# Designs tried in a protein design run: designed miniproteins, single chains, continued (2). Part 58

Each design is a single chain, and the fold is of that chain. pLDDT is the mean over its residues in the fold that is shown.

## One batch from the design tools (miniprotein)

Design m6122
Fold by ESMFold2-Fast:
Structure m6122 (fold): chain A 71 residues (1-71)
Amino acid sequence: MKEEIDGAIAAIHVATLLAVARSQGNEEAAKLAEEYLDKVFKAMQEGNADEARKIAEEASKKVDELIEKSK
């Protein structure tokens, strides 16, 4: 269950970033968040919770960069 829990947290984190980007109308940030969400799901299917977590951390940084750059 550790892998499922870690993967679920990663997916929730990236899904939250996607929801925020969409609410702001930032299409670039939303597309990037969607790509990272797909990568998290693939890592979860492979049973690689550590990879899913790293992907979520990278998504947080990259989505924040796009939001800041758009202002």
Scores: mean pLDDT 77

Design m6123
Fold by ESMFold2-Fast:
Structure m6123 (fold): chain A 75 residues (1-75)
Amino acid sequence: MITTNLVAKVEAKAGETVTVTVTVSGSQPADIINVLVGKDGKVVELKTQTVAPGTHTVSYTAKEDGTLYTFVSTE
């Protein structure tokens, strides 16, 4: 079973760096998914990284003005 949780929603300006702390519980790797949605509602960028269980600090620099959504997807 895949569980996807929204962990952060941040308005960002072009060139702004957003830092999110993500805690992955359990024994399985998880995917951290960063999605930048522009002011027109279109997805500008989607970045996924796989991380081991534990606490991770993730930084994302916005490509253009929009809303950054950070998700954690676990099995």
Scores: mean pLDDT 81

Design m6124
Fold by ESMFold2-Fast:
Structure m6124 (fold): chain A 56 residues (1-56)
Amino acid sequence: MLSPAQLKAFSAMSEAIEAGDVEKAKAILEEMLKEGKISQADKDRLIGVLDRQAAA
């Protein structure tokens, strides 16, 4: 189960993806990690989702 902080990070990332801005989605994850709201493992998992979305 994801924590509230992880869910907020995922929601913000999803909004950026919906706007077509993958770089902004990555920046949101970096900010969340820097603020200690998510762990490195959480960030890596969410980046993996972004990479799959961007894969040709």
Scores: mean pLDDT 71

Design m6125
Fold by ESMFold2-Fast:
Structure m6125 (fold): chain A 73 residues (1-73)
Amino acid sequence: SSEEEKLKKEIEELEKKIEEIEKEIKELEKKIEELKKEGKDASELEKELLEKEIELGILRIELGVLKTILKKL
């Protein structure tokens, strides 16, 4: 089915994007930790971390929806 193949491709692309954002979050967490250890202000990076965590949450919900649709095909 063309719909099934399209959904599988969208799921794969979404999983790759999720992995990329998870890596970015881990890098930000390390930078924030280092700044805090040095007694430096991490507020801008903490804001960026929150924004990426929100984006990750949205993408995970989208992935769950697409996987549910695929299971019903």
Scores: mean pLDDT 89

Design m6126
Fold by ESMFold2-Fast:
Structure m6126 (fold): chain A 56 residues (1-56)
Amino acid sequence: SAEERVLRVLEALMTPEARSFTVASLARLAGMSPATFTREFRRLTGHSPREVLAGL
């Protein structure tokens, strides 16, 4: 499900490698296009992937 894919991305963002990710690489990990990933991530977390990455 989209929820499980986003949760896997959130798990990856809790690792030391988190700062090396881009929106495109996170979308690839989720198995989604960047547009679909951004929409689903925002829907589930309340934040865009770009906002989360900027906070790292």
Scores: mean pLDDT 84

Design m6127
Fold by ESMFold2-Fast:
Structure m6127 (fold): chain A 55 residues (1-55)
Amino acid sequence: SMKEEEEIKEKVKKAIKYGIENNDETVLRVALAEAKKHLSEEQVEELEKLAEELK
């Protein structure tokens, strides 16, 4: 997809996975903050659930 929203969602997903794998709370916090700026509340909730599942 060439949608800016989808690109942001994929970038945030990669950052969440990196943050969890490297135990980097700062990367995780920044990734979720970016999601909250650019994505819908439902999409942010999905990403927060992904982060919890990966812990």
Scores: mean pLDDT 79

Design m6128
Fold by ESMFold2-Fast:
Structure m6128 (fold): chain A 74 residues (1-74)
Amino acid sequence: MKPSPESEKLRKEALELVKKARELIEQGKLEEARKLLDEAQELELEIAKAGDIEAELEAGTEVSLAMMELVIAQ
């Protein structure tokens, strides 16, 4: 399965949101971080609908790790 330009764009956007969310977690801004992770998860679902398994796994893994960090920080 080859990444499409669309799924690649969604993957990059999801990873950028996760990166920003992790910075917010470090700053104790947990509510803002959760909003960004919710947006990243929505992008992960769009990647899944596109059928790009590698992009879905990459985005989903990063979202899951950041969500665990958020839960631990609470």
Scores: mean pLDDT 80

Design m6129
Fold by ESMFold2-Fast:
Structure m6129 (fold): chain A 59 residues (1-59)
Amino acid sequence: VAPELRERAREDAERDERAAEELRKKAEENKEDPVKYAQLYTAAKILEIAAEINREWAE
């Protein structure tokens, strides 16, 4: 893989990981609202999966 593509994948993974962490924190803050909790938690999971894929490409 070209170094440029590895750097892009690493940047995308780091961005998605940070976004997922923030969404998880928001989900915990909204634990008393089951709809908001489910939406935020699901969004965090989607970003975690995207980050994992990008990490594989960065290797």
Scores: mean pLDDT 80

Design m6130
Fold by ESMFold2-Fast:
Formats: sequence, C-alpha cells, structure tokens
Structure m6130 (fold): chain A 85 residues (1-85)
Amino acid sequence: SSMEKAKELVKEIEKILADAEAANTEESRRQAMEEIVELMNEMVKVSDPETARQLSQLTARLVAAIARGDFEAAREEIKRMREVV
C-alpha cells in the first residue's frame, strides 16, 4: 500500500541522516541531501495532493537543516514526516 511504502521511505531517510551525522563531513551531508530529495520525490508521487504539499515543505526544511549541520532540527522534521504519512 502507499502507506507502507511511505513508512519504508521515511525509515530509509532516517538511516541516511544517521549515517551522514556519524560521518560528519561536508561530502556526507551533500550525499545525504541528494539521496533524501530523491526519496522524498518518491513519497510525493505516491501521496495525496494535500500530503504531497506537506511533504514538499518538510523536505525543504529538512534539506536546509542538513546543509547547516543541524541534525537535531533534521530529526524534528523527520518526526513531522512520520505524522503526515
């Protein structure tokens, strides 16, 4: 189901974020942002228009947090994603 797929994608995003935080390099943050954007685009494609809009906004905030190295803020955005899916 779309819900199962969305939950699976959020779990992948969490793993990517954890790996980037552990590596703590500019390169790892860049890779994480690219991979997360791809996974979020997949979630948007399988979501209702209202959910898709919310996910797009959350993606922008998540990417901005990762770019700053603010992994605490990034985790907070992922929690919001879980509540939306």
Scores: mean pLDDT 83

Design m6131
Fold by ESMFold2-Fast:
Structure m6131 (fold): chain A 78 residues (1-78)
Amino acid sequence: SLGELEARVLAGMAALSPEQRAAAITEALKRAGAEGTGVVDPETGAVYVENLKVPESLSPVEFSERFARAAAEVLAEL
């Protein structure tokens, strides 16, 4: 299910360093057809996305599924 995929992606991302997570998010966004760059906050180590642009043709749910699949593929290649 999408929920199980999202849970696996979240767990996989949490296992990475902040820098690896930022790079993985950036690549997953690119594969999902979005624009954006994962950036590490140097004070907190939290990763946020700068300049996120999602295709207008995709609903939030459709984008979430596409991103989750792309992120799972990126994580499998690490």
Scores: mean pLDDT 84

Design m6132
Fold by ESMFold2-Fast:
Structure m6132 (fold): chain A 66 residues (1-66)
Amino acid sequence: MEKRERALEEAKKLVDEAVKNGMSDDEIARKLQEFADRARAEGLSLEDVQEIVREAVKKYFEKKEK
């Protein structure tokens, strides 16, 4: 599995667990920022990290709208 694809799945899992645990928007933002910092340190490009975070946020809003 590509590093980018694996990182995307990790971000989605973080969002899913945060929603399931009733985390605040501030806590979710903090976790996503920590994830983004790790992904950049692991050598992912800024573009890849931005795309991953955007997809994770999209998943969060999909669950929140329901």
Scores: mean pLDDT 75

Design m6133
Fold by ESMFold2-Fast:
Structure m6133 (fold): chain A 82 residues (1-82)
Amino acid sequence: SVADRAAALLQQVGKNLAEAGKKAGITPKDVARFVALSLREPEALSKARELVRKAIEYAGKGDVEKAAELLREALELVEEAL
């Protein structure tokens, strides 16, 4: 099922993405601000969302360093949009 595949992907990608997020210096406060801004200014975050999507792809492939770099770029764009 879709749920079974999603659970399996979350177990692998989630661990790599969490490690990439730590390397990028992302805090729970940063995540909260990103979510809030996505609801108010979705157009301003379109580029940041694309970078996050690519970071998830690289994390899924085990490339934690590239995922971290993309997450840092996304964080900088979020800070610019605030």
Scores: mean pLDDT 73

Design m6134
Fold by ESMFold2-Fast:
Structure m6134 (fold): chain A 77 residues (1-77)
Amino acid sequence: AAADIAAVAAAAREIARLLAEGAPEEEVRAIEEAALPVYEALHRRLAETGDAAARAAARAALAEVEAYARELFERAK
């Protein structure tokens, strides 16, 4: 679980970095396509375990990375 959370967070940060650098959509898409199955599997696993604390921690970590990516997107305008 922790390793999966770290992998998704790393992918999101890399996407944010590439977008900030003006990288082509193909590079961003490649990371998204690789990360999506991991994210889906993690989300499903956490829902099935009933571990509310682990689920909350994963959600908080993803929300933090999403907020950072959104800030970079807004600044690029």
Scores: mean pLDDT 64

Design m6135
Fold by ESMFold2-Fast:
Structure m6135 (fold): chain A 110 residues (1-110)
Amino acid sequence: SVADEALARLDRIQAEMDERIAKAKTPEEVVDAVVEGLVELYAIFQENLPKLTPEELDRLYAAFDAFVDRALAIVREKATPELQKRVESIAQKLRDAFRAAYAEAKARHE
């Protein structure tokens, strides 16, 4: 299904992000890996929104939220306080945009 393909792509992005973080030599490189992962995650969500059923939307929303939480946990552990604040700002804007897009997509099925 479209949702299963999107979730499989999300798993690949998570694996790629984890590999980049493992190879990172600086806090800045960890942050770059996390930010790229978050951007790619949002692109998958946006690309698939018009193709998803309400049930599939719920599954993808849950997976997206879990990914963002994990990314923030990594940054809190491995980044400087200044870089952590930058990623938290990006993640919050992304979450706000994702929540709005999810609400709009759900409304279209009503």
Scores: mean pLDDT 82

Design m6136
Fold by ESMFold2-Fast:
Structure m6136 (fold): chain A 55 residues (1-55)
Amino acid sequence: SDEEKLEAMRYFRKALEAKSLEEAHRIVDEFAEKFGLTPEQREELRRTVEYLLEN
């Protein structure tokens, strides 16, 4: 639904605003739990957030 997509975007924003990689990973893990993501999808999100924070 559009609401779920909006929530996903807000989690992404929070992860990018994290003060450390540990905090960003916690936010990604919380998102993955809430939306029932697979371990592979969770790892992909972690890598994406790390890439964006490091560049």
Scores: mean pLDDT 80

Design m6137
Fold by ESMFold2-Fast:
Structure m6137 (fold): chain A 55 residues (1-55)
Amino acid sequence: SLRELVTRLVGKKLRIIGLELDLPSLSGKKKQQAEEEIKKLQEEIKKLEEEIEKL
């Protein structure tokens, strides 16, 4: 449903904000992992936005 897609979209955007706030305190492998998670979340958001546009 549209509600479920929007809820998932908002959740992923909030997760990116949390990771971006943490990034300045991270270093090495932990920072790299956070950056990769942000990239993955951005790709998932794009797919969800494409699904919403079809509704």
Scores: mean pLDDT 85

Design m6138
Fold by ESMFold2-Fast:
Structure m6138 (fold): chain A 88 residues (1-88)
Amino acid sequence: SPSDTQIDQIIDSMRDAERAFRDGDRDRAMDTIKQIVDLINSARNNGSDSDIISIVQRTVVRSTTRVRQGDYDGAVRIIRQGIDDIRS
């Protein structure tokens, strides 16, 4: 379904963010976070699952805070947990 495709796109972008966090590349990490935010806004406007959107939003906020602090290991743990929570 269209909602399943949007969720898959969000998960793929979260995996891209995880790779950027592992590399410790702040600029790439922030760019991938922005892509996830844009996907969340699109999914929200299209009436996608509000619980999944809420999980992704919390994950993005917490991951962004860790990246800004230079805690890339923390950002990786948070993004992985978010992906697991969506797939549960």
Scores: mean pLDDT 84

Design m6139
Fold by ESMFold2-Fast:
Structure m6139 (fold): chain A 69 residues (1-69)
Amino acid sequence: GLQDAIDTFVDQLVKDGLLKTSSQMVRDAFEQRGNTEAARLAQQAVDAYDRGDIDTAKRYLRQAILTGS
């Protein structure tokens, strides 16, 4: 399902060292589309990553993608 696909994608971003960069790109993409809620969730993923909370960053990025879908 969509949830499982997103979870797999986010896990791969962590393995590739792209979690922060991808969260920033997702934020910017949703801001450009006018999806303020999804952009805000992606920003929360960036903020969680910056404080070292990888599990919370993964959760917020997942929520941002689901909300923007």
Scores: mean pLDDT 88

Design m6140
Fold by ESMFold2-Fast:
Structure m6140 (fold): chain A 65 residues (1-65)
Amino acid sequence: GPAVEGAKLAREKGDKDIANALELAARSTDPEAQELAVKAYELLKKGDFDKARELANEAFRVATR
């Protein structure tokens, strides 16, 4: 899913914080966490690491609430 793909991409780009947040979010079935993970993945593909990190952290927060 998008959280798993986003975590892989973040690792390939060297951002361990985004990768760890998205790996933890990937364990959640919460639709809000999945939507945030999709947005983070799209931002990673565009190279917007700051916004991707914000959304990855929010996805993790939603997944662990």
Scores: mean pLDDT 81

Design m6141
Fold by ESMFold2-Fast:
Structure m6141 (fold): chain A 54 residues (1-54)
Amino acid sequence: APLSDEQIERVARAIAEAGGDESTVRAVLKAAGNDSPENVQKAAELARKYREEA
């Protein structure tokens, strides 16, 4: 099933707080079975934004 926007935001924030990058986002989503191109793109973009805001 596709991830909700709230689930993607939680993943993105957690990775950004840990100092992770796009490769970390891909690895986390793949481990969870949610590594669709759309989910990865959204989470990676949000993680970048949250890292810049930190």
Scores: mean pLDDT 75

Design m6142
Fold by ESMFold2-Fast:
Structure m6142 (fold): chain A 107 residues (1-107)
Amino acid sequence: AEQKAKGYEVKAAFYYSLNDEANYYLWLGQSYFYKGDYDKAIEYYEKAIELAKDDPVLQARAYLNLGKAYYEKGDYDKAIEYFRKALSLDPNNTEAKKLLEEAEKKK
């Protein structure tokens, strides 16, 4: 978890250096997710989505990660909602399909 968090911080810093705010917040959110700070992860994923209005690939990734964060918080209704949003933008995302099924089993 710590190694993954550090890796995502390095990736966020890279996108910050490119002035790519949407990707910066996406990877910063991933860093907080792997630190177990799901509230901060959610905050940064929401910022990434706001900045990526014309980037469906980044939006799909951010929605998938929002779903994961809500799943870890035990909010399975919101997790399902965001996994469905991710799949609406990327219907062939195998990870999103699997996580949606797992979240639905928790209800």
Scores: mean pLDDT 85

Design m6143
Fold by ESMFold2-Fast:
Structure m6143 (fold): chain A 58 residues (1-58)
Amino acid sequence: SEAEELAVLRDALAILGAEYAADPEAVLALLDELATAHADDPALRALVEAARAALLAA
């Protein structure tokens, strides 16, 4: 269900946010590496950009 999918995404963002709080430079570097390694995957790149925006807004 959509509610279950949103719950999984919220849990994933909470974990990523905790890692970002501990070492923001390392997390941002990892996101950059993922975007670069998968430059031919626009869906993954969009998810990386969304995750970065969410972390910076928190």
Scores: mean pLDDT 75

Design m6144
Fold by ESMFold2-Fast:
Structure m6144 (fold): chain A 68 residues (1-68)
Amino acid sequence: SSREKLLELKEELNKDPRITAELVGDDTLVIKTTLPVEKQIGLALRIIGDYPDLSVSIKGDTITVTAL
């Protein structure tokens, strides 16, 4: 399920101390980073590649991933 994919992604991302990923509701993962903008964009692109059925957006230091 999309929720299981979000939980898997949350656990993986929270292994990096520069990243804080939190599940909001049942369908949205909010990712805050202290990464440089180029690495943040690279992370978002990797998420899109690995989870093509999830929506990814970037705003400032925050990446938002939503189940479609």
Scores: mean pLDDT 83

Design m6145
Fold by ESMFold2-Fast:
Structure m6145 (fold): chain A 59 residues (1-59)
Amino acid sequence: KIDEAMDRMVRIYARDNNLDVDRLLERVRELVEENKDKPVNGLDLLDEAAEEIRKEEAA
């Protein structure tokens, strides 16, 4: 919630790539939580989560 811009980006990205919004949001939040103690860029985490979801969805 402190990163509303990130939430909006995730939603837009999911729509553009026809991905499950809820699944992508959940994965991004997990990565943010896991990397809270690391100096990681939120956009990099979004890219990582999206890439993982896309690989799963690529049937």
Scores: mean pLDDT 73

Design m6146
Fold by ESMFold2-Fast:
Structure m6146 (fold): chain A 68 residues (1-68)
Amino acid sequence: SKEKREKMLELIGEILRKIGEIFELELELERAKKEGDEEKAKELEEKIKELEKEIEKLKKELEELEKE
């Protein structure tokens, strides 16, 4: 249905945006490591892990929607 397609595109868009955020944070993490900022590196690693968990949840939602 059109409604199913629209919801799938919304979920895909959200997943892709979060993946983009991870890449930005990974770049910041490399910079923090180079500068020896251990506290900032730890904070960035935690944010990346949180986003990865959110993406996994959204992927499962997308898979369930595809089964309908």
Scores: mean pLDDT 87

Design m6147
Fold by ESMFold2-Fast:
Structure m6147 (fold): chain A 80 residues (1-80)
Amino acid sequence: MSREDALALLDRMIAAVPEFRAELAKQIAPETAEALAEEFRAALEAARAALEAGASVADVAALLRAGLAPVAERLQEALA
């Protein structure tokens, strides 16, 4: 994946966060859905900022993975 492709993907994912929040709110408590959506958006925005600052796609992928780990854990708790 090129830096241009990664940037386009991150922009698309950030734009989809409100839809992600809306879908989660149908399945879990609205306050939990909002918190998870905010954590997801923050992780995506941090990854995008790193990419804009000249970080490699590999470094950005690692940063995003680290930022998404708490979101994945909270989502598993909410769905369990």
Scores: mean pLDDT 80

Design m6148
Fold by ESMFold2-Fast:
Structure m6148 (fold): chain A 60 residues (1-60)
Amino acid sequence: MKELEEKKEKATARAFEYNKKYVELRKNKGPFSEIKQAFNEMTEASKEQVAYEKEIRKLY
């Protein structure tokens, strides 16, 4: 359980970092490639966070 919770926290922190980067790039009209990369990284991290949450939920 705790290992999954720690992985979820790390994925959440990573999602937050890439979300911040995505928002900054979008606000400053940065290159589309950078915006897309930040969005994809954020989406992957969010997907991992949800997957870990789902695994934790199965233990209850």
Scores: mean pLDDT 79

Design m6149
Fold by ESMFold2-Fast:
Structure m6149 (fold): chain A 64 residues (1-64)
Amino acid sequence: SEAQKLLDEGKALAAQGRYEEAIEKYKKALELDPNNKEAQLNLAGALAALGRNGEAAKVGAPLA
């Protein structure tokens, strides 16, 4: 799927330390598949790697 392709591209960027670029790919994957748990976990990991821990903690959490 297109969502899986974007997720794989993001994972490749994160492996290179390109976390901001990886975040953009993961966000696009989640636009196509909002319930993709792998994309949610990888987005949270990339945000945490950039010190954006508050944003990472909110990934996949529904707004009350």
Scores: mean pLDDT 80

Design m6150
Fold by ESMFold2-Fast:
Structure m6150 (fold): chain A 68 residues (1-68)
Amino acid sequence: SAAEALEELKEELSKDPRIEAELVGDDTLVIKTTLSVEEQIGLVLRVIGDYPELSASLKGDTITIKGL
């Protein structure tokens, strides 16, 4: 499920000290990073590729991930 995917993704991303991942409500994962723009784009593409049940959007230095 999307909720299980968000929990799993949060655990994996929290292993990188440059990434702060926070669950907001029951359906949204907010990611703040110190990564470069190129690295942030790469992260978004990896998430969409690995979790087809999730959507990801990048705005500034914040990535927002939600269930479809």
Scores: mean pLDDT 81

Design m6151
Fold by ESMFold2-Fast:
Formats: C-alpha cells, structure tokens, sequence
Structure m6151 (fold): chain A 75 residues (1-75)
C-alpha cells in the first residue's frame, strides 16, 4: 500500500543513489542521515501513541540508513 512516507523515503533513496553514482559521497551521506533522523522522529511519535511494533520497525529502518551513511562516509 502506498503511503506518503513510503513515497518520500523512495525519492530520498533514489536521490542518495544518484549522488553516490556521481561521486558526491558527502551529499549521499547527508541524505541517508536525514532519512535516519526523520524515521527516528516518526518512531518516537509511534511510541507515544502506543504503537511499539511500528516504532520498532521504523527504528530498524533508521538504523539501516545510518549504517549506509557510515559505509559511504568511509569512501
């Protein structure tokens, strides 16, 4: 099911991949970190409304993008 969040994340992921392919590693790192921060904020909101399962999934997704940022940063 399409969501505004899924569309936004997909657009940012494509933008990060484009930056990476162009050798703009700083921009790719920034995008991945911005995505991780956004997802962490959404996880906090989910936790506040009692949706721990959604919060946990969002945190895992945020961790994934944080790791991607760190991997690109090493280049």
Amino acid sequence: METDLDKRIRELEEKAEKAYKEGNFDEAVKIYRDMAEYLRKLAELAERIGNQETAERLRKRADYFEKKAKEVEKK
Scores: mean pLDDT 81

Design m6152
Fold by ESMFold2-Fast:
Order: structure tokens, then C-alpha cells, then sequence
Structure m6152 (fold): chain A 57 residues (1-57)
């Protein structure tokens, strides 16, 4: 098992939370606010994880 640092765990948690929030959001305004409230690193990580998850469907 790969042991993640606390920083890496937090980044993954924030990225996964952003994905779930974006899927739950019903309007473009809500999605824009969610994206704007997160750092660029979290947004990019969320995008990468979402693309990976979609490739598994």
C-alpha cells in the first residue's frame, strides 16, 4: 500500500468533494461558485480524477 502524506490526502479529499458537489449542483451559477471557491490544484486534480472515473464506466 502507498502511504500518502497529509497534504496529498487533503488534496485528494478536496478534489473528490469538489466532484461530488459539482455532480449535485443543478445550475451553472452553483458550479461556477464551487470552482471559484477551490484552488487551481484542487480543480485540476478533480478534473483528472473525473476523467479517470469516466474511463472506467
Amino acid sequence: MVVLSEEEKQLLADALNLILELEAAKTEEEKKKLIASHSEEVIEKARELKEYLESLQ
Scores: mean pLDDT 76

Design m6153
Fold by ESMFold2-Fast:
Structure m6153 (fold): chain A 63 residues (1-63)
Amino acid sequence: GKEELRKKLLELIGRLLALIGEIFDLEQQLKRNPSEELRRRLERLERERERIMEEMRELEKQL
């Protein structure tokens, strides 16, 4: 039902907030000490963020 979709959306929101924090910390680290490894890690987290946001949009359409 709608309650299950709402719970899933809240779970995704929590995951997204945590991920945004990780991305912010990595961006700050990259500004202080640029490295290829940190850059690739940041790009991976940015792709994960985009996937979560897309899943959230699809769930929101069902609410």
Scores: mean pLDDT 84

Design m6154
Fold by ESMFold2-Fast:
Structure m6154 (fold): chain A 116 residues (1-116)
Amino acid sequence: SMEEKLRELLRKAVYTLSELIDALNDLAAETGDPEAVELAKKLQEVARELYRLLSDPNATLDELIEALKRAIEVLKEAVEFLERYRQRHTLSPRAVEALQKARELIEELEKFLKEV
């Protein structure tokens, strides 16, 4: 069903956000960059919201779709930050992997939204 697919995509989003949060926290620890700290906090808040929604068996399709849109927005913000960072600094292999996974997931999520 569309709901089952939405829940699957939201679980993928939570997982990818956790990898990005780890990459941003590692970068913040290495560089002291306050933008990395604040972005990691923002991603963590969104991940918590998505997890809460996924834990609700009565979540509506509209709520799941809006959550997917929020996930896309913050994934794009993280991708843009890491891309800008890479132009001045070398990213760790783990950060590069998280960035690649985030890009692939954004494409998958946007493709799904065109079907709804």
Scores: mean pLDDT 88

Design m6155
Fold by ESMFold2-Fast:
Structure m6155 (fold): chain A 85 residues (1-85)
Amino acid sequence: GKIEELRKKAEELRKRVLELMKEVELSKEELLRVIGLILRAIGLEIDAELLLKRGDYEAAEEALRQAIRVLEEAEEILRRAKEEQ
């Protein structure tokens, strides 16, 4: 279902972001920004699980979509830093 696809996408994207962090040297400012985005994404994924338990499927979907957007932003920062190395 749609929720399962979004959860899988968020998990796969989070794994990619964490792998990229091992390969890329970041400035202190970039590192703090990426960490902040990862923490925000984790919070949104937790919110989605709580919403799913309450049966709020539409709100859970939106939380997962927001988590994906935040992780995509983190991935973009990491990819830019890697290309500039």
Scores: mean pLDDT 87

Design m6156
Fold by ESMFold2-Fast:
Structure m6156 (fold): chain A 78 residues (1-78)
Amino acid sequence: SDIEEALELLKEAARLANKKGDPEVAELLEKAGKYAALGLLERAIELVEKAAELANKKGDPEVAELAERARELLKRAL
């Protein structure tokens, strides 16, 4: 499902953020994944948008790209 695919992308993005030394970005993505799993999609989307913005500010475009792909899937599930 779109939600399951979004959850896998959020997990990958959080893992990559941690690997790159961006624990703040990883925390936002992990929290977004938890909310998405609970069906709280609007809250998950807000956290993903914040994570993507922060990742771009920190120079992590790969993390931002994965987050944006997850965001689109979550929006489709609304």
Scores: mean pLDDT 88

Design m6158
Fold by ESMFold2-Fast:
Structure m6158 (fold): chain A 65 residues (1-65)
Amino acid sequence: MEENKEIGKRAARLRERHPERYQALSRRALDVFLEKMKTKTPEESYREALKELRAGIDALEAEDA
């Protein structure tokens, strides 16, 4: 629990265990980033993309448990 504070480490683990599902999550996050980039700054667009990726990781981890 305490050592898994970084979303990047969780993402790397899921990519190894479920590469196809993680690839789908990454693509959806990229689509959010590109859509937001039309009207927002790169930083704001990246933040919104990370929210989408985090939600997907949380959902996939819940199914994997």
Scores: mean pLDDT 74

Design m6159
Fold by ESMFold2-Fast:
Structure m6159 (fold): chain A 84 residues (1-84)
Amino acid sequence: MNPENLVNAAIAFANAGFTDLAKRYLDKAIEIAGEDHPLVLVGKAVLALKEGNYEEAIRYAQKALEIDPNNELARWILEEAQRR
């Protein structure tokens, strides 16, 4: 029910290669916080990065940083995706 816990779970599953499970946890976070919440945007960016969609990862990370400029994970995703 806490969107932060759901996004953190999604990121952990995506990092472990469980992309389908990551998507399920992100969907639950979206239901609670909405698609444009900075935590959800960061989760989407991580998933896009793990799927190799670097343009989408950059877009979501930039949008998250526009809302929360101090988001360290969003900044890391942006740098990592730009390295390809």
Scores: mean pLDDT 82

